# Designed miniproteins, single chains: the designs that were tried, part 4

Each design is a single chain, and the fold is of that chain. pLDDT is the mean over its residues in the fold that is shown.

## One batch from the design tools (miniprotein)

Design m113
Fold by ESMFold2-Fast:
Structure m113 (fold): chain A 68 residues (1-68)
Amino acid sequence: SGAETLARAAELLASYPGVTVEVIGDDKIVATADLSPEQLTGLALRLIGDFPDLSVSVSGNTITVTVV
């Protein structure tokens, strides 16, 4: 399910030091990342690769993940 996939994405994000995760309902994650640009890019690429059915958006140090 989308909610199960989103929960797995939240667990991955929470495993990174310097990342604060907020789950909004069962369809959205907002993560604030105190990471370098290189680390942030690597994390975003990993999310896209591991969760191709989720939408990943990066704005500054904020990663937003939504169920499509």
Scores: mean pLDDT 82

Design m114
Fold by ESMFold2-Fast:
Structure m114 (fold): chain A 95 residues (1-95)
Amino acid sequence: SRQEKIAKAVGYAIRGIGAELDGDHLAAAESYAKAADLYEELGDYELAAKYYERAADALEPVDPARAAEYYARAAEAYEKAGDLERAAEARARAA
């Protein structure tokens, strides 16, 4: 159901924050990406973009190539949300 997907997305976002506080960049990125995927399935492109961007930010110091992929996904989600300025900023980080 929609409510089950929202609960899972929130759960992954919280796990991502916890991993970030522990300095676990890979676990933070994985959790944020899973939250973003669920928000994208829900059509909540603003939250999807936000969490793809957080996944990219977490990965950038350890895996810049994978970070670039998530910045690109954030840009696509921002475009779907109608936020062309944030989309352009995310695309610049993917380059």
Scores: mean pLDDT 90

Design m115
Fold by ESMFold2-Fast:
Structure m115 (fold): chain A 90 residues (1-90)
Amino acid sequence: SEEELKKEIDELLEKMEEILKELKELKKEGGKELDPLVREAEELLGLAELAVGVAEVVGDLETGLETVKKYLEELEKLLKEAKKILEKKK
């Protein structure tokens, strides 16, 4: 249903925001090496939010959901890389 698709999209966007917050916290410990990862994460969230807005206007929530899933996967990869950088500094 459209309502179920909207709920799933909102849950994925919330997960993306949580990952960005975690990246910003890791940046406080990791310093400048994490700056590019935080910037890319902010860009990915912005693109996801834009894609959702477009999908809502045109009534194509299925494409919106798939687009958000792809950006979330990229964001999760950035988080893994940030954690790897911090492990090397400990």
Scores: mean pLDDT 87

Design m116
Fold by ESMFold2-Fast:
Structure m116 (fold): chain A 101 residues (1-101)
Amino acid sequence: MEEEANKLIEEARKALQSGDYEKAVKYAEKAIELDPNNPEAWVLLARAYLKLGDYEKAVEYAEKAFKQGNPEGYFLLSEAYKALGDTEKAEEYRQKAEELM
């Protein structure tokens, strides 16, 4: 199970790097179905939705990532809120991400 999820996570990363954001969503969603406790899969899903312009979903999945212990979730929340025009929340989460990095 975990090895299959890790392979899907790697495929999602490659899809993000190549600009195939819809494929990245598919691989990340499948990884989450196999291992919902892997915060890296939630990070990749949030990044893919940010690139697709679905900022509300990016917020939702970035929250799942940080709640499972991945501080990259704070950085993604900052980016999503900035895109939504919520500059105050964007700055708050940017500061939290910097404190953990």
Scores: mean pLDDT 83

Design m117
Fold by ESMFold2-Fast:
Structure m117 (fold): chain A 70 residues (1-70)
Amino acid sequence: SMAQVAEKAGAVLDRGLALMKADPSRSKEVAEINAEVMRAMRTLDAAQALAVIEQADKELAALEAEIKAS
């Protein structure tokens, strides 16, 4: 449902915000990923929005791993 997709989007956006606080040097990159999630929630149906949210979560996980490795 769209409500469940919105809940997942919120979790991804919160993760992005935490990463921006942890490493401000990556904040622009994270903000761009978060903006894509917000746009998908506003413009796409539930299935299409979910695909964008899942891709965004994967990209944030990769950035988090890079931050921890440095």
Scores: mean pLDDT 83

Design m118
Fold by ESMFold2-Fast:
Structure m118 (fold): chain A 70 residues (1-70)
Amino acid sequence: SEADLQARARAGDPESIGVLADKAAKELEKRGEYETAAQAYDFAHSQYERAGNKEKAEEMKKKADELRKK
């Protein structure tokens, strides 16, 4: 659940923090706040790297770079 995800993130789980940052970035992107969304994706990238999730980390970095080209 979202509540469980938030509880894990509050406990410092980098994977859960990355998931929440990705969700926040997508909402910012949907609102057209591209620079703020790119910053949120960069934060998600660092958290996924810390979690050892290389695939998600690379995906987040690509999203941040794409938004900064707008």
Scores: mean pLDDT 87

Design m119
Fold by ESMFold2-Fast:
Structure m119 (fold): chain A 90 residues (1-90)
Amino acid sequence: SIAEQIRAILAARAAAHAALVGDDPESRALAGALALEVAAEIYRLLGKEEEAEVARRAAEALRRGAEEGRPEEGIEEARRIIEEYLAKRK
């Protein structure tokens, strides 16, 4: 479908951006937030509401951490959100 093609293109762009940003915590948090924001929109387009919400919440944690000068805290919170979701799917 067109939605699946858009998903593949946006996922590839998000991965490329993450690879280019570098290793400092603020850059990693911002790159992660952008990638998860893209993923959330893709999940929403595919009707995967739970996945979209998890991705959006994780992105918000990363953005907040970067904007408030606490990127490591944002990364840890985003990881916790994702891990809690994955644990529920066992």
Scores: mean pLDDT 77

Design m120
Fold by ESMFold2-Fast:
Structure m120 (fold): chain A 66 residues (1-66)
Amino acid sequence: SSAELYEQAKRLIEEAERALAAGDLETARRHLEEAVQLLKQANISEEEKKELENRLLRVYLGIEAA
């Protein structure tokens, strides 16, 4: 379901955020890519989409800045 995809993507984003904080850029990038793929398959609300997209963007920028 879209709700399960949303929760899975959210967990992957949380793992990517933790990996980035630990300096593990490879793990952060892998989880970021997995979250993006799940969100492409999910039919979620515009509000939920904006929240996760903003978090994904912050992780992406953190990886690029490292």
Scores: mean pLDDT 84

Design m121
Fold by ESMFold2-Fast:
Formats: sequence, structure tokens, C-alpha cells
Structure m121 (fold): chain A 88 residues (1-88)
Amino acid sequence: GKSWTVKPYENLDVDSSKTYAVTVDGKTYILKPGELLPLDANLADVVSGKASVSKTLDGSGAEWVDVKETTFRKGLTAGDKTLTVTEV
């Protein structure tokens, strides 16, 4: 699969139709970018796919939206850390 290195303070836009393995600090998480997540979810919950909502966020929720072919726009970043992102 395709792989990317995300530098500190950069964001990687991801395809909502894809599943990704995200590695940070030696730990790997599985992220399905088509899954809706609460706006206030922390990075660990986002990248592990543990937090989800059953409804589309619209209007003032301008970070990421519903599950179809929407790119996950909140990005994959760990602030000051480097991420390795691999399509699975």
C-alpha cells in the first residue's frame, strides 16, 4: 500500500474510502477516515476509530463531515511529532 511521512506541524488529508495505519511514538492505530468523530475527540481516539457519531455534522462543524466520499479534513497530525501513515 501507499505510505507517507507527515512532518511535525503538517497535516495529511486522507481519503474517506480508505483505511489507514498511523504510527506515532512506536504505537500503531487504525483509522477509517469515513467514520464520523466528535469534534472534541482527542488524537488517540481519532486515530484508533474509537469515537464516532451517528449523524452528519454540518454548517459550524467545519472540520470533517459525513461518511460517503468526504475527505477527512481535520488531518492526521501529532503536533510536534512525526507520523508514518500507511494505506491498508
Scores: mean pLDDT 52

Design m122
Fold by ESMFold2-Fast:
Structure m122 (fold): chain A 72 residues (1-72)
Amino acid sequence: SHLAEARAALAAGDLEAALAHAEKAFGEAVAAGDLAGAAEALEVVADALAAQGRDEEAEAARARAEELRAKA
């Protein structure tokens, strides 16, 4: 799955691949109405953005993940 690929890329330090897979996982979860899966994908996006020094974007993604997880 794209979420598994995103997590594997993040663990390997491949931040570009982690973002690409996480964004695809987020889109698929949203299309399926899977709030928990969408939140998990956004958490990977946030972690990858933070690792790149993109702190403002990482905070925005993390906040959105928390909102979705609260509804799940």
Scores: mean pLDDT 86

Design m123
Fold by ESMFold2-Fast:
Structure m123 (fold): chain A 75 residues (1-75)
Amino acid sequence: AEELFEEARKLYEEAAKLAEEAEKEKDEKKREELLEKAKELAARALELLAEGLAAAGKEEEAQKVRDTLEKILAE
């Protein structure tokens, strides 16, 4: 369970770095690629967080994270 939380945190930090790089990027196509990659990593981080919470017996919290992920993916 703890390992899933650690992996989620690392993916979230990587997503944040890619988003920062996108903000500094002047090429629109490259910026879009960086933002899509950041979004993908952030979504994966939330998936791992939900799995970790469910494995720890926190199913209600896991469901809230899944609901948040669905909302983000629907945008």
Scores: mean pLDDT 78

Design m124
Fold by ESMFold2-Fast:
Structure m124 (fold): chain A 92 residues (1-92)
Amino acid sequence: KVDKAQEYLDEGARLLSEKKYEEAIEYFKKAIEADPNYAGAYEFLGEAYKKLKEYEKALEYYKRAKELYLSQKKFDKAEELDKKIKEIEEKL
């Protein structure tokens, strides 16, 4: 289950680097289906939606990733998400 989530995340990240944003989103959603607490998958969904200029969706997924990182005591990651959230809010 966790291994499957990681595999989907890796494929999504590869597609994101190839600028295949819609396909990347599909794989990040599969990663979340495999592990709903996978904060990194929500962060990558935010990145992909940002690339598509879907700023409201990017903001929702970044906020969800931040909540999950905070619950996991990954405070440095949550702080990085605060900066990304502010950047997206400036574009709305």
Scores: mean pLDDT 87

Design m125
Fold by ESMFold2-Fast:
Structure m125 (fold): chain A 66 residues (1-66)
Amino acid sequence: MTLLVTHHGDVTSFIGLVLDLIGREDVEVEILSENTLRVTVHGDEATFEALRAELEARPDVEVEEL
């Protein structure tokens, strides 16, 4: 399952998000632009929904399911 993640904060916060996501098990991150990521979850649906909910709770992040 795949999420498109758009970050509306500064570069330092964006790099922090990238490092957090890369450190997660069963998560693949592709940097599409200076503020956009493609996040692919290789885990189960529960893991995907938990990550999606966590990202959607962030005020400077917009999440779209692909």
Scores: mean pLDDT 81

Design m126
Fold by ESMFold2-Fast:
Structure m126 (fold): chain A 55 residues (1-55)
Amino acid sequence: SSIEEQIAKLTEQSKKLSEELKEAFKTDTERAQELLDKMTGITKQLVALHKELYA
């Protein structure tokens, strides 16, 4: 289903950003903030999609 595909893609993106964030915190705190903002957006989308899936 389309919702399940979107959840899978966003989950993969979140995992990649999480690894980049760990490295960024060691070397570039400005980049880390950008990655955190991006992850927050993905988290909001995932929450909305999960609510739709269970509605």
Scores: mean pLDDT 83

Design m128
Fold by ESMFold2-Fast:
Structure m128 (fold): chain A 64 residues (1-64)
Amino acid sequence: GAEKEQLKRQALELLREAERLIRQGRYDEAIDLANQAIQLGQQAGDEQLVQLAQELKKKAEELK
């Protein structure tokens, strides 16, 4: 439904911002946004989106 589509769009926006923060060396902030995207992806039932968010979070953690 429209609600799940909105959650997916919000999660993607958070992931785009998290990638920007990673490029700026702002890893803790990127991890926080990735965690929010994981929660939204889970609520939307989008396993691929959750996986993408988890991978981005791990990348930020490894660069700390």
Scores: mean pLDDT 88

Design m130
Fold by ESMFold2-Fast:
Structure m130 (fold): chain A 85 residues (1-85)
Amino acid sequence: SELLAEARELAEEARRLAEEAERTGDRELLIEAARLATRAAILYMKAQGFSDEEIREKLEGVIEEAEKLDPELARAAREVAEEEL
């Protein structure tokens, strides 16, 4: 499954960027990690057979909960969902 392989690669990239952001305090790297993690989640759900509409609905719920913790990261995730779906 091409989608699953790509999702795993993006998730690993996101993890590496998040670790570097934690080490350096680089907020831009953390935002980029959130974007890659969101793309990975979308591809994982596509690999499971969810439609773009179903994925959008699932992500919106998660993003709304995240907004209260970190609105900037939630915004980055929402932007990716709008671009990919």
Scores: mean pLDDT 87

Design m132
Fold by ESMFold2-Fast:
Structure m132 (fold): chain A 113 residues (1-113)
Amino acid sequence: MRPASPEAVEAFRALPDEGRDALLTLASKYAPKVIERAREEARKLGLTDEQAEAVAHDAVTRFYDRLVLLFAEAMKERSLEEAIQFVEKNMDKLADEAVREAVAEARAGRPLP
């Protein structure tokens, strides 16, 4: 997955190599959970499998953008190890927020039956 917002792209580029590697490791560890949760929530809305995949893609993109921004901010005030620990403590919140936003957008784009 790649960051989508200009702010997240610039934040990612500004990270040292070790920071980018750590970020990608964190994203890889948590992205599957975000994808599965988003698919489940989309199916509960009566969306097709194709639409559920679109919601999952949106959710994981939002998650990665949030993760990049939080990690970059953490790195400004912390060592690499401390930044990783700080971000890991907030991963569930980032995942929850990303899924909620993707599901809310999908719901808003659909007429009520």
Scores: mean pLDDT 81

Design m133
Fold by ESMFold2-Fast:
Structure m133 (fold): chain A 70 residues (1-70)
Amino acid sequence: SPSKEELEFEIKAALVRIEAGVEIAAGRDEEAVRRALERALARLEEDPELPASEAVRLLREEVRRLEAEL
């Protein structure tokens, strides 16, 4: 069975992936969303105490940052 820490990570990762899907459905650049998702997931792996709300916020900010570079 997964550890508590593994389950917490999986829940946070799922919430971040759901937000990525919402951003794509809202018409955001799919490449920007994909790259932002990869970075947000990497940040969650580096910081196991990072709240899901903060990871979602980082995803949204990174999408906007990457779109501004296009």
Scores: mean pLDDT 86

Design m134
Fold by ESMFold2-Fast:
Structure m134 (fold): chain A 95 residues (1-95)
Amino acid sequence: SLKEYIDELLKEAEKGNERAYQTLLDIARYLIKQGKYDEAIEILERLLKVKPSARVYLELGLAYLKQGKVDEAIKYFQKAAELGSIRAKKLLEEL
């Protein structure tokens, strides 16, 4: 199942498997496009614990923004911008 696949990828990412980490980021982006924001946020929060990155913070901000949780989105965009995300910096200027 998709859940079993995600759980196995999460275990591999936690072991330092970069391919698993990137695959989970791609899955989270697809879930956001499908309006499955809670599922995407769960994956992204676990990736954040494995390795914080500008990309993970940016995607978390976008998921929260799509849910209408603007204050949470701003906090994550600020963290993404601090790590060098030009896109997050521009999004903060538009909010």
Scores: mean pLDDT 89

Design m135
Fold by ESMFold2-Fast:
Structure m135 (fold): chain A 80 residues (1-80)
Amino acid sequence: HMSKEELIEKLVEAYRELGRVLGLSDEQIEKNVEYIKELFEKDPEKAKRIVEHLAELAERLPSVPQEVRDLLNEIKKELE
């Protein structure tokens, strides 16, 4: 059980951490975060696909903290 607002907040947190691990600039991270937020409002099915891809990416990268992987998988399950 998670509200849409809480889910988006957690996803934004996870994405900021993942983006830093991937070497993205703060500007690029915030642009992508804004896009993800808009996507949840306008096209939730695409938003779900992005979360699935982010969770898969985080599982494949050994440098991603376990907390980020756990958070992305929690969000993914909430969207199922």
Scores: mean pLDDT 82

Design m137
Fold by ESMFold2-Fast:
Structure m137 (fold): chain A 71 residues (1-71)
Amino acid sequence: SAAKEEAAKKGLEKLRELLNTEDKEKLEKLVKELIELLEKTGEKLSEKEKEEVIKTLLENHDLMRAVAAKA
């Protein structure tokens, strides 16, 4: 419980940074850290799945920011 709660808190912090980041290099690091936090909640991702998630989020970062700005 405590581990999941702490992971969720850190995940929200990194997600806020991700949405406010225009630097692609910093964005990539934040996405990788977010994936590591997700794994700490008990979800296991393969290396291929991790790479696919990183790629998808990087390619759709502008869309994600547009949605966040609309909200």
Scores: mean pLDDT 66

Design m138
Fold by ESMFold2-Fast:
Structure m138 (fold): chain A 66 residues (1-66)
Amino acid sequence: AEASAEAARALLEEAERLLEEGAPPSRVASLLTAAALNAIAAGLEGAEEEAEELLRRVRELAERAE
């Protein structure tokens, strides 16, 4: 749970940085996909509330990337 949640947070931080730097949408989408998969893994490992928060952040950044 900890490793997956930490990976999701790191990927979200990198995606947010790239989005602010004007990176291509495809690059941001790849990082958000990896973050979502790690968030889902954290939820499956028992960190359900943390997974829900991380997935909400993925959605918010995905909307900004469009």
Scores: mean pLDDT 80

Design m139
Fold by ESMFold2-Fast:
Structure m139 (fold): chain A 81 residues (1-81)
Amino acid sequence: MAAPELVSAEVEADPKTVKVGEKATLRARGLFRLPDGSLVEVEAEVEFTATKAGKQTVPVPLVDPRSGATHLVEGEVTVEE
């Protein structure tokens, strides 16, 4: 196979609960399998600004190390009033 595969991904929000107008940082960690069978860990971080109350799903882009294609992994932030 010529393209890398996303083998596993996790996303952590810090803090997990924010108020409207506050920011949370979401950090994603993904493990990609390269065409030679080797594994590469990729991390990505996004800042989320809360605009409405409720449980919010935030996509974090993990970039494929070979193609540069973006793989979105979803993190969750709880937003209070």
Scores: mean pLDDT 78

Design m140
Fold by ESMFold2-Fast:
Structure m140 (fold): chain A 57 residues (1-57)
Amino acid sequence: SEENIKKAAEVAGLSEKQVKGLLEIADELGEELAIRFAEKYAKVSKEKAKEALKIAK
């Protein structure tokens, strides 16, 4: 939902677009690759990326 995406964005310090992108990567390639992508390109910690994905689902 939009509300969950917004909350995930606030928790991770990401934009809503970035959270939506991570959900797409997680859906297509799996959660581990989405987390690695977030760490490398969005500069968030593994812990924050994992929490954001949990909230956004």
Scores: mean pLDDT 81

Design m141
Fold by ESMFold2-Fast:
Parts: C-alpha cells; sequence; structure tokens
Structure m141 (fold): chain A 107 residues (1-107)
C-alpha cells in the first residue's frame, strides 16, 4: 500500500496563502482525496480525484497534483481553517490515510 508523507505541522498568519504538500511512495494516478478534521468533529471531504472540489466547500480551497506529488492550497487563510488535514488514497485493498498535517492559524 502507498505511504503518504506530509509535514506534521504548519503555522500560518491569517490572510496568508497556505500550501500543504503530500508525497506518495507510489504513483496513484489522480486518486488523492483531502479531508479536514476539527477537534471533536467528523472529517469533512474537501477535494476528490486530486482537484475536484466537494459540494459546499469554500472556493478558497483547491487541490492539485498527479502521480506522486499532490498539494492542498488554502488562499487567504482564516482562523476557521485551523484543523488537521489528511490526504487519502483509494487502492485495490481499501483506503490509505496520511498521518495528517496540523494547521495552526495566528492572527
Amino acid sequence: DPVITMPKEIKAKEGEKVTINATTSKDVGNKVSWYKQKEGELPELLIKDGSTLAPGVDSRISGSGSGTNYSLTIEKVKKEDEATYYAAVQTDKGWSFSPGTKLIVED
């Protein structure tokens, strides 16, 4: 199963552009999904198939990449974007999830 590597933590100031990079140990085509999880809440789907924005997700959020390199971009980051972000890959054996990146937003 592919291993997903991401930074453990990113600190950003409100209004900055944030990019979270994910690298897969194997080419996964474009089958990367991105999830946001706030403490005490269920995970929310943000992006599917590398770049397709899920319904109701803020247009400041975008996904890009293919093969082994993927990124989630948040423009004009807000305090409400503070969460743990996960990349997930669908494989023939099920889903593989990253350890997650904690995004901390400072004023």
Scores: mean pLDDT 85

Design m142
Fold by ESMFold2-Fast:
Structure m142 (fold): chain A 67 residues (1-67)
Amino acid sequence: DKLDELLARARALAEWLGERPGEAPTPEVEELAERILEELRERGTPREEAERRLEELREELARLVKE
């Protein structure tokens, strides 16, 4: 499932960044977030619901990256 793969990749990237402080490919994190939103929209997920879900994921990713 493309959405599941994108979510897994976003979390894996955030964990990888947490293990390597000082290396911050922030553009990659943003690109994955945008791809997740796009996939949710293509599936007919209501925009408000998709954005809410993305915000929750962004908060989680931001915490991991900031380590």
Scores: mean pLDDT 66

Design m143
Fold by ESMFold2-Fast:
Structure m143 (fold): chain A 78 residues (1-78)
Amino acid sequence: SGLELSLELIKKPPEEEVKKLETIESEEEREKIRKKVEEKYEKILKELEGKVPPEVLKELKEFKKKLIEKAKKIIEEK
């Protein structure tokens, strides 16, 4: 369905950005990427509020939380 495709398009790019953090040695650059991913995803979630089923929004919020936690952990392992 179109909704499933849209969810995959929303999830995949942030996952790829977080994966890149493992190859970046600069803490400053890692933090910039983490902040950009967090801010971009926060904006997307706000824009989707009322446009997608509540269950989908909850899943995306949970995904964002896990993704940001992974990014922070990678940054802390500098």
Scores: mean pLDDT 68

Design m144
Fold by ESMFold2-Fast:
Structure m144 (fold): chain A 77 residues (1-77)
Amino acid sequence: MERADELVQLADEAEAAGDYRTAGSLYRLAAEEVEPHDPRRAAEYYFRASELYGKAGDDEAAAEARRLAEELEERAR
């Protein structure tokens, strides 16, 4: 239905195929899509992206996604 839901579906398919970097990037895009309307949901997607980037061995991308998730949680209070 929403573009973010489509991105999450594609990310789950990428993860199932073992493409953790693509899965992480798709969750990051989903987070960006929902952030203006639902910052808590965006934070959840950024945490998921961080986990997937970590599985891909991309520690820098994982750390940045985690930081973005934490910032959104602080704003939601």
Scores: mean pLDDT 84

Design m145
Fold by ESMFold2-Fast:
Structure m145 (fold): chain A 76 residues (1-76)
Amino acid sequence: MTEEGARRGAEIGARGGREGGARGAAIAAAGARAGAEGLDGQLAEGAAATAGGAGAAAGDGRGAGELAERAALAGA
């Protein structure tokens, strides 16, 4: 029943993604306004991480995911 599990996970993820996406955008905007200096530092660090991972897809994926998570945490 992998198909059903994957479908349910995708539906829950899509539903959570819609709600989380709207919340994330609002939080990111508020965080950017209140913590522009901190966000500049995070962006510079993220750029370095992305450059380091350029040779590996896994590195790129991790860097992107960690940046999104850090932005959410910084704005939350």
Scores: mean pLDDT 49

Design m146
Fold by ESMFold2-Fast:
Structure m146 (fold): chain A 93 residues (1-93)
Amino acid sequence: SKADEIIKELQEAMNLPDPEEALKRVREAVDKALETDLSPEEIQKIRDAVGEAFDKLLEKGADPSRVAAEYVAATLELVAKQLIREGFVPDIR
């Protein structure tokens, strides 16, 4: 499935020796997930994999402030996509 391909890309990113390149690959995988037609359950699996990827980036010595900022951004974007897929429409006035 497309979700499994994105999860594989996240796992491959975590194996990169350069934390900056790894972070860029994680961002690219999240962007691909946002552009992909996914079920709420598939989005949840990707969210879990993204969390694991950011934990491993911290273990590899990536800048904690940058990791935190990117993780928050990715989480908010994926949560928004999941909520929209579940029929949530924000009343923005």
Scores: mean pLDDT 82

Design m147
Fold by ESMFold2-Fast:
Structure m147 (fold): chain A 60 residues (1-60)
Amino acid sequence: SEEELKEVEELLKELGMSDEDIKAIIEAYKNGEETVTLPSNGETYNVKELLEKLLKLKSL
């Protein structure tokens, strides 16, 4: 949902991620992409793993 995406965006900002990287992750998630390449460092990450780790941290 849009509310869940906003919460994820806020968590990524709190973790010190750049706005460009946050937008890349959110866009990849919305498009159902398995991986995302972050513009800040050119490294590729698994979108689902990143979001699952963040959601687990939120539950603490």
Scores: mean pLDDT 75

Design m148
Fold by ESMFold2-Fast:
Structure m148 (fold): chain A 55 residues (1-55)
Amino acid sequence: MEELREEIKKAFDEAVKYSKELVEATRAGADPETIKELVKKLQEYSKKVKELLEK
């Protein structure tokens, strides 16, 4: 139970971090490949949070 809560918090923090980086990279006119990588990471951590919450 405690370990699951820590994993959810870490995954959520990573999702928030990549969300902010995606917004900043988009506004700064970063390469499309950089934006795609940030989107993939955001989707990956968002999916992990959802899967952990479904337990």
Scores: mean pLDDT 78

